Designed miniproteins, single chains, continued (2). Designs and how they scored, part 74

Each design is a single chain, and the fold is of that chain. pLDDT is the mean over its residues in the fold that is shown.

## One batch from the design tools (miniprotein)

Design m6564
Fold by ESMFold2-Fast:
Structure m6564 (fold): chain A 100 residues (1-100)
Amino acid sequence: SVFDQFVDYVNNLLQELAEKSQTSTIDEMLKAIDELSNKISKKFNEVKPQLSKEQRRKAVLLEASIGSLRMYVYIAKKTNEPLEVVKESVLKQIKKILEE
């Protein structure tokens, strides 16, 4: 289905983000999350007319989860959280999103 293709697209981007986060600085993680959010938002707008109300709700919840990840990394930057702690937390948060 169009929704399954959208979910697969998001999951592939999140897996790439997880791998990239292991070798990234906090600023590079923020940039990567912003790029990922833009790609997902664009794809969602393209497929939205073909989605049911419940599927649209699930897509918006995925975007909200990524927004929460972005907020965490931003707070970590402002509070000078150790990079190793940020990397571990980002991986855990991405895994949780992927497991839904």
Scores: mean pLDDT 89

Design m6565
Fold by ESMFold2-Fast:
Structure m6565 (fold): chain A 83 residues (1-83)
Amino acid sequence: GTIELVREHEFKRVEKEIEEFAKKLGREESIPAEEAVEFFGKINPKLAEKLKEYAKEKGVEELSIEEIKEIVREYFDESVEAS
């Protein structure tokens, strides 16, 4: 479906932006949660809030790149109805 195609395309774009952002910070495995929230807050405030809540629930100040990607994927899955 068109929705699945758009979701996958947008996810791949955001995934690439996360990787580039991590490189700009000189990070390979993790990003400070506050930095990730600030970055996404400029692009998607709802996604930034989801990242903020996840970090708060885990009681961590850094999120792995893989954890950020998983949260982003979950957000897109929740935002798009299956068709």
Scores: mean pLDDT 73

Design m6566
Fold by ESMFold2-Fast:
Structure m6566 (fold): chain A 83 residues (1-83)
Amino acid sequence: MEEKEIEIKVLDLVGKEFTLIFRTKNPEHVKLAEELKKEVEENFDNLVEVQLALYEFLRKVTGEQPLSAEELEKLRKILLERV
């Protein structure tokens, strides 16, 4: 029984690269991490969408309440005004 390790390279809002390493035995969390990796790779230059996807992923994995559509829209507007 192997733990799966998913490595995702992301940019922060100031364009600095960092690597997220996620380890889990939970197949649901593996699926979420693989979906996040695809979204980040496809939208790498879209800093706002990448940050929103990362934040929502972390909320889901830590067992916190998912962001409401209204909260996501507010965050998107704030990030778009800044970048």
Scores: mean pLDDT 71

Design m6567
Fold by ESMFold2-Fast:
Structure m6567 (fold): chain A 118 residues (1-118)
Amino acid sequence: SVREEAINNIKKAEEHLEKAQEHIQKALDTIRNANNLDYAVDHLKKAIEHLKKAIYYARKASELLGNQQSIDYVKQAQDYLKKAEEKLKNGDLTGAMGSLYKAKKYLQQAIELNKQAL
């Protein structure tokens, strides 16, 4: 059913968001300790890949549920994720982290709205 497909997509979005959060935290801990910045960059890249997947599944759930507010939050998450990628490519780790936290916040809002629409 449409509802079952929406639930499955919400679950996949949450799984990838959790993986992204784990990688963001590892990057943050590494940056704070200044012990291996290449390790921090690798974890930020992994966080970005998991956020892309989370955004994909959240968008699919939002579209299945017809939730315009959630669709708008997914778009905001995607826009901040693109900013994070650009900042990371330019070596701005602090700026990339800030953009990733904003992408995460909007994605969390989208997922919560989708759960409320069930």
Scores: mean pLDDT 89

Design m6568
Fold by ESMFold2-Fast:
Structure m6568 (fold): chain A 97 residues (1-97)
Amino acid sequence: SHEDVFRLTIVGLLLIAASSDLWIAQRMLDKNPNDPEAIERAREMARVAERLLRDAERMIAELQARGVAVPQSLLDLLAENRRRLEELRRRIEEAQR
């Protein structure tokens, strides 16, 4: 359906946005690992990424429940973004100690 194609497009955009936020946050911490402002900005970006990934996961689950084939590339990107988010959260925790 047109709705399913549109939802797959939105999933892709959410995952790309999350990837971008996670990359920017990691790079910011790489340059300034002990800067409180960089740490706080990375925390904000982690929060945004979590929301984007949760929205993508919900849309994927709804599509799969309706028998819509979700491309493996989107599932792989979701899994990679989740792994990167957990790594970012660990780095933020370590920087606050």
Scores: mean pLDDT 90

Design m6569
Fold by ESMFold2-Fast:
Structure m6569 (fold): chain A 74 residues (1-74)
Amino acid sequence: SELDKAEAEAKELAAETLARVQAEDDPARISAVYDETAARLREMAAASTDPEAAAYLRLLADLVRHERRQLLAA
């Protein structure tokens, strides 16, 4: 299904993002990695023809943006 495909692609992107974040100590660079991941998830959602897959990907993009905001919070 399109949802299963979206979940598999999102899982791979999450693993890639985690590896990049773990290799980086600079908060600005970590923030950039999260921004890039959120943008890719939004692009995947926009390209999806399945409403459930699109909604899932948008929720993940929002969660990534939430993590970024917490990282930058005082």
Scores: mean pLDDT 82

Design m6570
Fold by ESMFold2-Fast:
Structure m6570 (fold): chain A 106 residues (1-106)
Amino acid sequence: SMAEKRKEELEKKILEELKANREAIEDTLKHGSPVNKALAEIALKGIESGDVKKMMEEMAKFYRELAKEYEKKGDLKKAETARLLAEAFETLDLEGVRKKAEELAA
């Protein structure tokens, strides 16, 4: 279907962008915050495997867990942002998630 072709094209572009930024991702893995280190590890595994679908699933899972931790701490704004990021990685609908985030950031 056209939706599957669009998804495959987006996955290819994501992989190309990650490869272009590999040195920055490796630097983040060494020197970033704990959250950024975890994200960098997922991204590097995605580059190494070429399995963008699995990488996106791992990113979504990470942000879902991060949202729960922010909720426990009472940081509802960060929790909602993490949920929107998880939805973006699950759907590859970055534009739709961006519009929802703008509606909440009023």
Scores: mean pLDDT 80

Design m6571
Fold by ESMFold2-Fast:
Structure m6571 (fold): chain A 77 residues (1-77)
Amino acid sequence: MPRSVDGVNSNPKDTKAGEDFTVRLAEPRPDAVGSAALVLDEEGNIVGGGVVTGPDTVSAVASKPIKAGQKVTVRYG
């Protein structure tokens, strides 16, 4: 789908609610750079929000705890 992409929490440590984290995208989305992004867990619950800062990178703030390396889905646009 053109407005969602899979990724992982790329932080080396588990992320707590209110902390900054980076998502590494599974596939590059150069068209998404500068877009607002929602970060969802594997069950579709919102776990953070931020901005697509690079073709394969989202910078976000966690709204709930996220494990290091946790699989996520990014919804953008």
Scores: mean pLDDT 84

Design m6572
Fold by ESMFold2-Fast:
Parts: C-alpha cells; sequence; structure tokens
Structure m6572 (fold): chain A 92 residues (1-92)
C-alpha cells in the first residue's frame, strides 16, 4: 500500500441487509489531520456489484473534496454474513 499523506482519507463503509434488495449503509471517514465524518443512508440495489459501487459513490460524496478528482489508492472488500465492508484510502 502507498504511504498516507496529510491529504488522504481513510473511509470505512459498511452495508447491512435490512430487506429484499434494501441495505443500510454507514460511512465513517477519517482524515489524517484528525477530521471525522459519519453518514448513514438506506439504498436499494439489485446485486452485490451495484451495492459495492453505491458504497464507493457514497464514500466519495461524503468527503469535502471534488469526487471527480479523487483517487482511490487502496480498496479492501470484506464479507461476513449479511454485512459487506468496503475500506478505501482516498486521495483528493
Amino acid sequence: APPLTDEDWLVISRARKIGENVYEVDVLSLGENGEMIYTTEIVEVKNEEELIEKMKELALNSLPIDPSKAEIVEEKVEREGDTITVQLIVRP
């Protein structure tokens, strides 16, 4: 993994299935300078690929940066039961 800079964000997004094709997504974003942002959203998706893409979109849009210029420098996806966790390192 590349070393973190003072501009990088660690974003942890967790989705839990709450209904048929319906998920609760929690996003925790941590900046290297001690910033912390938390958001939650209910999303409806038809498959896991769409869920992961939506989780990444929510992660990027939660940050105080231009998402069109943001780079995902590291991505980790973990699955456990009805829960999917996506961990990102995002560079502005």
Scores: mean pLDDT 79

Design m6573
Fold by ESMFold2-Fast:
Structure m6573 (fold): chain A 89 residues (1-89)
Amino acid sequence: SAAERLAFAREVARVLEEIAEQLKDQPEAKAAQAAADMLRLGVEQGPQAGADRALQLYNESKELAQQATKLLLEAGERVLAARAAEAAS
């Protein structure tokens, strides 16, 4: 459902914010925060807003956009793994 997709996206954004906090003294913290911001915009304002932010980030820094994408995938995998573990318990 739409509610389930939004709940998943909110959990992924939360994990990205946690990664950004853990990496706060490292360059990768900016990429994690950028990924969280793009995902939150998509959840709050719709998928077009998230896509527009992603394009803006890519135009400003290709390297940062690539790092943000990598961290987004990693955070998604962590949420899926956590949900699978909870379902098995």
Scores: mean pLDDT 83

Design m6574
Fold by ESMFold2-Fast:
Structure m6574 (fold): chain A 83 residues (1-83)
Amino acid sequence: MDIYKKMMSVFGKIYDIAKKKGDKQSAAQIGDIMKQIRDMIDNNKIDKKELLQMLDKALEIAKRLGAPQDVIDQLEQLKKEVS
């Protein structure tokens, strides 16, 4: 499913940024979000409200890490596509 692949790609970028910065907490948090989304896909129990909450958490983490603007823009676009 195209949108979920985009989400996982963006979350992977945030995870890599956290790891490169040595921010173990942010890496763990984004890893948990990625796991929750995989579980939703695997169980075919996709909830748009939960996806939006996960995107908001990922956006908070990305901004805290000082992620590049293209990563932030991708998260904002995904929020629009989900809503």
Scores: mean pLDDT 84

Design m6575
Fold by ESMFold2-Fast:
Structure m6575 (fold): chain A 92 residues (1-92)
Amino acid sequence: SLEEEELKVAEELAKNASPAAKEAFEEYLKAEEEVKDWPEEEKREKLAEVLRKLAERLKKHYDASTPEGLEKYREEIAQVMALLYLREKEKE
């Protein structure tokens, strides 16, 4: 099934996550805990802002003007998204 394929891809990305991707994931978790009692709309806005700032920080770590730097940036973003996806599945 598509869900089984998505889980497999996410697990492989999470297993190979870089230290930078893991740190970004941990910072998102801290932000999520900080806003857990906020109204849902404000919570979504704050978490979206946190994700944007984390993505910007990862992008600055690589020279995105080069194909190699852009590929590494994309890979780390994919790793962070995989970690977040697996966490949401674990909650249910």
Scores: mean pLDDT 81

Design m6576
Fold by ESMFold2-Fast:
Structure m6576 (fold): chain A 90 residues (1-90)
Amino acid sequence: SSKLEQALKRLRELLDRAAELSAEADRLTREGGSIEDLRRLAEEARRVTREALAIADSNPVTPEIASAVSAAAVHSAGATANLLIHERRS
């Protein structure tokens, strides 16, 4: 349906954003970024995951939606892991 197509398009945008946040968190961890910058990335990653889950809850369960939400959550977890590693080592 057109609603499902719009949901999948939004999930793709969220997945791309989650990947960007994960990559930036990895870069900051390698290059000595601040804990405050990592915290901001982790907070944005959590927001992206919440929005992806809300879309999944509002649409029929399909393999495409489940896959996109799972992928976004994995990337968001990567950003959060970088923050936790930094906090533990500081």
Scores: mean pLDDT 80

Design m6577
Fold by ESMFold2-Fast:
Structure m6577 (fold): chain A 87 residues (1-87)
Amino acid sequence: SISDAQSQLNSQRNQQISYINSIMDDSSASTVNSDIDQMVNNTVTTLQSNPSWSQDQVNQIVNNTQQNMNNHVRNFYRFQQMQRQRQ
């Protein structure tokens, strides 16, 4: 259900926020957490706008959002590491 999808996304967001806060400084964590919140909110809005979607379509969007969150955190962390190595 859409409600289950929203709960799953919120759980994943909370896990990502916890992870980000454990590996990044406060300024970097704030930026990445804002981006993660935007991704989740955009997906929730999309789900709410498409109440007729099948469970498979809902699962696909949720999975894509989880993958996008993971990729964003990884890319941001990698970028920060590269900047520190250059300095």
Scores: mean pLDDT 82

Design m6578
Fold by ESMFold2-Fast:
Structure m6578 (fold): chain A 95 residues (1-95)
Amino acid sequence: SSLEEEARKNVEEILDRGLSKLPEEYHPLWEKFKELLLNSTLSQDQDLLDEFEKILEKTSDDVQLILQETFNLALSVRQTTLAGGSLTVGLQMAS
């Protein structure tokens, strides 16, 4: 549906903006993170968070903060868009 397409577009935009702050050496990790959010068959937010935590444990504290903030924002935007909301509402809720 159009909501699923909008959710994917909004999530990808958030990921691109947040992860652009990371060094290029983290590009493989960024692709794995992107795959987790956009292509995952996991239906529960907790399952997505658990998989994300496994990715974070191998990164530095500074990188972990950027990834965690970006993940939480992207997840909130995804949930809000799929519920029939807008990107603007999702961004306000993620403050």
Scores: mean pLDDT 67

Design m6579
Fold by ESMFold2-Fast:
Structure m6579 (fold): chain A 74 residues (1-74)
Amino acid sequence: SFEAILEKLEELKKRLEEAIAKKDQQAALQVIQEIDQLAEQEYPTLDPEQQQKLQARLDEIREKLKENEDFLTK
């Protein structure tokens, strides 16, 4: 269900925040890969309204990644 997709994304977001807090770059990059994979697999299966909601959540995560870009790219 769409709710399950959003719940999984929130779980991954929490794992990403924990990895960043611990300064565990490898764990953070692994979670980012899982988020990207979830988005690629699920986005084309959703209707336009659900796609917009998922994209909004992904945009929130992307902003968080930009804030930590120096940590994530080293």
Scores: mean pLDDT 81

Design m6580
Fold by ESMFold2-Fast:
Structure m6580 (fold): chain A 87 residues (1-87)
Amino acid sequence: LEEQKKNVEEGYKTAMEPVLKFYEENKDKLSPEVQKKLKEAIEKVEKALEKVKESKSQEEFEKAFNDLLKAMQELGKVLQEALEEVK
């Protein structure tokens, strides 16, 4: 369990680095609506990852990991919208 939690934490922190950098570098170029959506999507991923770290059983881990995957899919859609605005 702890090794699985550590691997998920490491992998998603690495995956989020370019997303956070994109947001920081381009937030002033985004419409207020898309900026808010992107910030909220990033926060959802961070909260889902925290839930993975706090899981105390295999069952809780699997549920939290599925929530994280769903949050990442939502972030991907919002990120695509944001990328189109900064062209």
Scores: mean pLDDT 80

Design m6581
Fold by ESMFold2-Fast:
Structure m6581 (fold): chain A 87 residues (1-87)
Amino acid sequence: SKELTEELKELVEKLVEAMINNDEEKIDEISEKISELISKLDSETAEKLRDLLVEFHKEVEEAIKNNDLEKVKEIVKKLHKEIEKIL
């Protein structure tokens, strides 16, 4: 699932950009696309990814509120590695 891994990583990057810009419409659109991709996976993999994405979203929101873009970059890299391990 190399294509799925790459697509999910790209959507994550776009989601972070939308969050930094406080673009609620884009956040909703990208979140729906991510949810659609995850819904096509087996239940165990989907649950692991959903749990990771919930924690990821919380960490990114906190880093953005603290104006810590370096922390946002670290959080994104960590998630990319976890996605690679799962998919």
Scores: mean pLDDT 85

Design m6582
Fold by ESMFold2-Fast:
Structure m6582 (fold): chain A 74 residues (1-74)
Amino acid sequence: SAAAKRQALLQELSILIGEFITLRLKNSDPEKIREVAEKIAELLRELGVDVTPEEIINMSDAELYALYQKVLAG
């Protein structure tokens, strides 16, 4: 169902956001951080949010979490 597919995308998005924040906290390889940001942007576009990987990289943890909550609410 469409609802089940949306729920799966939201769950994957939550996991990737957590991974992205963890990688930034650990000052991980910038290439790895960009790779996860690209995946987050792709999932957000599938959920109807027009966003670039560059915009994701420039978001604070608070802004990224607020964006997630907005998408979760519809």
Scores: mean pLDDT 87

Design m6583
Fold by ESMFold2-Fast:
Structure m6583 (fold): chain A 64 residues (1-64)
Amino acid sequence: SSELEAAVENVVNGMTTHYNLSEEEKEELRKRLLEIARKHADDPQAFRQEVQKLVNETMERKQK
């Protein structure tokens, strides 16, 4: 769905801007976010929680 694609792209763009992700990191993040979105298509709360977890893990790896 275009809404899920837009939400995924928004997270990828935000993370790229703030944490300077490489093209490979962007693609991996996009892939994982799309997988989460499809897994929780009927559960927005679970989607939000899984996205927050993935974002936090990515932040932890990028922060020194």
Scores: mean pLDDT 77

Design m6584
Fold by ESMFold2-Fast:
Structure m6584 (fold): chain A 85 residues (1-85)
Amino acid sequence: SKLLKVALRKLSETPKSAKEMLEKVEMMYEVLKISEEARTEIARRLLAQEGRMGSMLNLLPYVETDKEKREKALEVLLELSRVTL
């Protein structure tokens, strides 16, 4: 419940940098492990901001040098983009 509230608040905030976007994705990944309801709500909010997320996705290779972290961030974003129905 507390993690869900924090994640939803962060999703409502427009990321100011690629680093802030990566922190948001990492938080979403942790929340997805604990709640199916949170998954649906996160997906809905991400789709509402898809244009902004697309722009931030293009910055991922330039901000994160850790290949494993980049792959996990991309996997979470792809998973969330598919979870609506």
Scores: mean pLDDT 56

Design m6585
Fold by ESMFold2-Fast:
Structure m6585 (fold): chain A 63 residues (1-63)
Amino acid sequence: MSKEEFDEEVEDALFTMQLALAKRAGDYEKAIEIAKEGAERSKNPEVRDFYEKIAKELEEKLK
């Protein structure tokens, strides 16, 4: 079994949790930063789309 799967799952969970915490705190600027960073680091297109969508939604809240 590969340790890579564990590391990827942990990173995704940490980014998702930090993003949720930033949203809960109303810190949309920080949440956008986290979402963009998650999208950039993720090699999985579905995960990238997920983070990009969230970043876009949060950007709309700052308008």
Scores: mean pLDDT 73

Design m6586
Fold by ESMFold2-Fast:
Structure m6586 (fold): chain A 75 residues (1-75)
Amino acid sequence: SLKEKLKKLAETYQKQADALEAEMDARGPERVFELAAKYLAGDDSPEAKEAYELLKQREDFRYQANKYKSLVEKL
């Protein structure tokens, strides 16, 4: 059913978001946020860029997961 497909999409994006959160926890969340902030301030180092991309990707997956969860709740 459509509801089951949307649940699976929500679960898939949530799992991806959780995996990236676990990677952030392993690296140290404060360090990841510090590096991402440095990237936004003009630090073009690979480490700063990777931290920024990690946070950006996590937020995208969280957004997608929440979007599909909301659609499931309305069905």
Scores: mean pLDDT 87

Design m6587
Fold by ESMFold2-Fast:
Structure m6587 (fold): chain A 60 residues (1-60)
Amino acid sequence: KAELRALLRSSDADVLLQALEAFSKLGDQEGIEQAATRLSTLTLTPEQQQQLDELLSRVK
């Protein structure tokens, strides 16, 4: 989990999307929230935005 936490420091949207997917699969709610918050501050491509929306729809 420490390695995934390090990804949250990235400014790369693709890296943050990968981290969000990994946290989602692990059920790490704090990691999901941090990754989603970080992604919300970035300008995403339409493809990246769709991936984010799909990942968030799986997490309640």
Scores: mean pLDDT 75

Design m6588
Fold by ESMFold2-Fast:
Structure m6588 (fold): chain A 65 residues (1-65)
Amino acid sequence: MKVFEKLKELAEYYKKNLDKLTDEQRNKIDEIFSKTLEQIEKASEEEALKLVDRAMKEIDKIINS
């Protein structure tokens, strides 16, 4: 399942950077995860993949801020 693979990749990326993040950055990322997971429940697989890609970009920007 492509959505599951992308979510796992995103979670592993987050874990690798966890130690260098502020509490504010962690809270923002956790909110993005929660929102994305809620949207995926109601989305098609194709739309869910786009949602995960969007979340990955948002999280990457926060980590590199």
Scores: mean pLDDT 80

Design m6589
Fold by ESMFold2-Fast:
Structure m6589 (fold): chain A 79 residues (1-79)
Amino acid sequence: GEEELLLSQIKHPDKEELVEFGKSLGLDLGVITYIINEGLKLKLSRESIKEVLEWVAKNPETTFVEIEEKLKEKAEEEK
């Protein structure tokens, strides 16, 4: 179904842990999938991806553009 399709789009090796974490925060699977895949492209640590997931859960009005900016900010902090 829809969940299996979204899960198949996640390329992160820790996807099961990250998806379960995002679901525990009440996030939509599409949002979780976006954050994990964009975090992977930016080579973020699992811990930084979890921090972005928590940040989005605390800020439910956040747009995908703002999520992308937050992910890039975290990537710069890890350099």
Scores: mean pLDDT 79

Design m6590
Fold by ESMFold2-Fast:
Structure m6590 (fold): chain A 77 residues (1-77)
Amino acid sequence: SAAAEEQARKLGTLVMIEALRERKRSGAERVELEFREGPYRARAVVDRKRARAEAEVDGVVVRVEYTIQELEDLMNA
C-alpha cells in the first residue's frame, strides 16, 4: 500500500540519520545499523560519500539513497 511504502521510506531515512550521527560521533569511515521490530525492518549503511537504506513495513520493501549533504540537511531540518 502507499501508506506502507511511505512508512518504509520514513523508517529507512530515520535509521540512516542515526547511522550518520554514530559515524560523526565515532569518526568511523562507515557505519551500518540494523533495526527490527515486528513488521518493521531496516538496514542502513552510511559512509563518507553516500547513505543507503533498505526498509520494510508490512512486507513492502523500499530502497532509499541520499548524498551525505542531503541527509545532513534532513537531519538538521
Scores: mean pLDDT 88

Design m6591
Fold by ESMFold2-Fast:
Structure m6591 (fold): chain A 74 residues (1-74)
Amino acid sequence: MKELQERIEKYRKTLEERIKKAKENPVEFDKLLRDLYLRGQILADSAPTPEEREKIRKQYEEDIKKLVEELKKS
């Protein structure tokens, strides 16, 4: 249980660092977006049903849109 929580926290910290770099460097921004899209596809493919797959895709698209808006503001 606690080990899974630690993995989630480590991933979150890594993502925050990548966001900071993306704000300073358009090349890092492009890499971050590409990586996020690939991760979204992998997560969707892991879903056992088409309905769950579509929910995951929509959620991930929303997360990416929020990230892009945040980076544009800063």
Scores: mean pLDDT 70

Design m6592
Fold by ESMFold2-Fast:
Structure m6592 (fold): chain A 77 residues (1-77)
Amino acid sequence: SLTEEVRKFIEANREPALAAIEREVAERPVEAVTPSFTGESKSFTAGPGEGEARLRALLDAREEGLLELAEEADREK
C-alpha cells in the first residue's frame, strides 16, 4: 500500500524535522514582538515565534499533501 509506505516515510522524516525546528527555535534568542496588524491583507514581519509556527505549518502541509497523494494513488488505479 502506497499510503503505508508514505506513512513510514513521513514518520522517518518527522523526527529529524521536529528536532530541527526545536533546535532552530532554541538557537535563536527569543526577542519576539509579534506584530499586531489589523490591516488584514498585508505583508507581516515574522517574529521568531512565528518562525516556529510557520515551520510546523509547512511540515504539516507537506505531510498532508503526501498522504493525500498516496491516498489518491491507492484509490485511483
Scores: mean pLDDT 59

Design m6593
Fold by ESMFold2-Fast:
Structure m6593 (fold): chain A 79 residues (1-79)
Amino acid sequence: MEEAEKLLEEVRRLLGEAANASEDFDVQVQLTLLIATIAIGLRHGEPKEAAELALKRLPEIDLPEEVRKRIEELLEKAL
Protein backbone atom coordinates (compact mmCIF):
# COMPACT_ATOMS: atom_id res chain seq x y z
CA MET A 1 0.00 0.00 0.00
CA GLU A 2 2.65 2.55 1.13
CA GLU A 3 4.83 1.60 -1.88
CA ALA A 4 1.96 2.10 -4.35
CA GLU A 5 1.32 5.57 -2.89
CA LYS A 6 5.01 6.50 -3.32
CA LEU A 7 4.95 5.28 -6.94
CA LEU A 8 1.87 7.42 -7.67
CA GLU A 9 3.49 10.47 -6.02
CA GLU A 10 6.52 9.95 -8.31
CA VAL A 11 4.10 9.72 -11.29
CA ARG A 12 2.51 13.02 -10.23
CA ARG A 13 5.99 14.60 -10.06
CA LEU A 14 6.90 13.35 -13.57
CA LEU A 15 3.55 14.52 -14.98
CA GLY A 16 4.15 17.95 -13.42
CA GLU A 17 7.63 18.13 -14.96
CA ALA A 18 6.19 17.15 -18.36
CA ALA A 19 3.48 19.82 -18.05
CA ASN A 20 6.07 22.50 -17.19
CA ALA A 21 8.30 21.43 -20.11
CA SER A 22 5.42 21.42 -22.61
CA GLU A 23 4.63 24.52 -24.70
CA ASP A 24 1.26 23.01 -25.73
CA PHE A 25 -1.57 24.38 -23.57
CA ASP A 26 -3.87 21.41 -24.32
CA VAL A 27 -1.16 18.94 -23.25
CA GLN A 28 -0.55 20.99 -20.07
CA VAL A 29 -4.29 20.86 -19.25
CA GLN A 30 -4.50 17.08 -19.89
CA LEU A 31 -1.45 16.42 -17.69
CA THR A 32 -2.86 18.65 -14.92
CA LEU A 33 -6.19 16.77 -15.03
CA LEU A 34 -4.32 13.45 -14.80
CA ILE A 35 -2.38 14.74 -11.76
CA ALA A 36 -5.72 15.72 -10.17
CA THR A 37 -7.19 12.27 -10.93
CA ILE A 38 -4.27 10.56 -9.15
CA ALA A 39 -4.47 13.00 -6.22
CA ILE A 40 -8.20 12.26 -5.76
CA GLY A 41 -7.59 8.50 -5.84
CA LEU A 42 -4.81 8.81 -3.24
CA ARG A 43 -7.01 10.98 -0.99
CA HIS A 44 -9.77 8.33 -1.07
CA GLY A 45 -7.36 5.49 -0.32
CA GLU A 46 -7.77 3.98 -3.81
CA PRO A 47 -4.23 3.97 -5.28
CA LYS A 48 -4.93 0.92 -7.50
CA GLU A 49 -8.03 2.57 -9.03
CA ALA A 50 -6.05 5.79 -9.55
CA ALA A 51 -3.28 3.83 -11.32
CA GLU A 52 -5.80 2.01 -13.56
CA LEU A 53 -7.52 5.28 -14.55
CA ALA A 54 -4.16 6.94 -15.23
CA LEU A 55 -2.98 4.03 -17.42
CA LYS A 56 -6.21 4.25 -19.45
CA ARG A 57 -5.89 8.04 -19.84
CA LEU A 58 -2.12 8.25 -20.52
CA PRO A 59 -2.20 7.02 -24.19
CA GLU A 60 -4.55 9.93 -25.08
CA ILE A 61 -1.91 12.50 -24.07
CA ASP A 62 0.80 13.58 -26.54
CA LEU A 63 3.97 12.87 -24.54
CA PRO A 64 7.51 11.99 -25.62
CA GLU A 65 7.76 8.17 -25.82
CA GLU A 66 10.54 7.97 -23.21
CA VAL A 67 8.52 9.99 -20.65
CA ARG A 68 5.33 8.00 -21.35
CA LYS A 69 7.20 4.67 -20.91
CA ARG A 70 8.62 5.75 -17.54
CA ILE A 71 5.19 6.80 -16.27
CA GLU A 72 3.55 3.60 -17.58
CA GLU A 73 6.18 1.48 -15.77
CA LEU A 74 5.53 3.25 -12.45
CA LEU A 75 1.73 2.98 -12.86
CA GLU A 76 1.96 -0.76 -13.64
CA LYS A 77 4.06 -1.27 -10.49
CA ALA A 78 1.35 0.56 -8.48
CA LEU A 79 -1.31 -1.95 -9.61
Scores: mean pLDDT 82

Design m6594
Fold by ESMFold2-Fast:
Structure m6594 (fold): chain A 66 residues (1-66)
Amino acid sequence: GEALAQAFEIVAEAIRAYKAGAPKSEIIERLVAAGVSRSLAEAFARDPMNEELQRRVVQEIYRALR
């Protein structure tokens, strides 16, 4: 659905920001603003290429958008 597609795009943008050299604090702030828990956002920012963390972040954003 629309909410799931938005959740995937937010995570894709966070990964693009990471690859472009954005500071971890910016990535964390973006994810928290999207409804991700701070602890998960911090874990993701340490390992943004981790597919399991990507899935968990998508799930939390999707829940926040519903």
Scores: mean pLDDT 88

Design m6595
Fold by ESMFold2-Fast:
Structure m6595 (fold): chain A 89 residues (1-89)
Amino acid sequence: MEEGVKEVAAAAPEEVIRGIEQAREAALEAARAAEETGDEELVEGVRRAAEEMARLAEALAADPRVDPAVVEAARRAAEEMREAARRAE
């Protein structure tokens, strides 16, 4: 998560939030495909993505230079991705 934190410190908050939202949408789409096909690899991929997003949110929260809105977006994305993975099981 070093590169993620460095990028957030340099980028506009709305750009980072858009990136987080795109990652969330991709994970939710993969979870939906896993639900339809029973593909366990897709489920594991979404689980890993949710865990990495949660770690990113914690790293961002630890950096006082990061906009709180970015931290909140990452936390929400992690929760939604985790929920999607659970539904796809």
Scores: mean pLDDT 78

Design m6596
Fold by ESMFold2-Fast:
Formats: structure tokens, sequence, C-alpha cells
Structure m6596 (fold): chain A 62 residues (1-62)
């Protein structure tokens, strides 16, 4: 599943809150962070990341 496909689904569904977590198959830096940042910064959707490393990376990016 691509980042673009996930973003399209989020835009269509317009969730009140988005929780992002994943197993080893969904790369944190390449997939989780870009999706979280777009949902937060562009769509205004509150995002919770389940990985501490992913949360730190998102905070660092602003």
Amino acid sequence: MTVEEIIEEIEKNKPKHLVIGGGSGWDRTRNQIPVAKYARDVLGIPVTLTSGDAREELERLG
C-alpha cells in the first residue's frame, strides 16, 4: 500500500482522529511519518503514533 493510497482514503473518510501504527512491513520514516505529517498539517486531523521513534521523528520535523 502506497502513501498516496492511504492519504486518499483518509481524505475520503475524514476521520476525527487518526492512529498510526504498524508492523515491520510498514516503514516508519518512509510511510508512517509522511502520512502523519500530511494528516496533521494539511488536513488538520489529530494524529497518534504508536511508536516512540516515530513520534520523536514527527516532533523533530515540526
Scores: mean pLDDT 70

Design m6597
Fold by ESMFold2-Fast:
Structure m6597 (fold): chain A 95 residues (1-95)
Amino acid sequence: EIVSTLTLPSGGQVTITIKDGKITVEVTNNGPLTPEDQRFVDSLVGYYNDIQWLKENSDTLVETDELLERGKQSRDNLGTFLRNSGKVTFSGEKL
């Protein structure tokens, strides 16, 4: 399980939990997300889902350099984001 807290561009906070191949996002402020914050959250969920999809479909995907680069970039972006959140302990074996 990976738990991370991130400060959003608006100054709000979200808690991101990755458990059993699922990503959940909990808003810690009591207001609605701004469109910018929502797009940011959607991008993070998208990165995680792309990584999981690539893992599940690696044997059936016609792999192109572009698709491999996309998967690597999404993984690296998510990993950097989680490391920079300040509340992350990586178990090292699964993202």
Scores: mean pLDDT 59

Design m6598
Fold by ESMFold2-Fast:
Structure m6598 (fold): chain A 56 residues (1-56)
Amino acid sequence: SAAEKEALLEEIDRLGTRLAILVDDQEFLAEVSEAIRRNPSVEELRELIERMRALL
């Protein structure tokens, strides 16, 4: 659903902010931005969140 996608995108934004401060992995952050640009599915967004959390 659109509401579910919005909630997942908000979580990605929060995690991206934390990763930028704590990890400074610019290549991975660029990969995340590119994935979002491709209008990902709910499943793809959840996979991105898991990958981002694994780096924290």
Scores: mean pLDDT 82

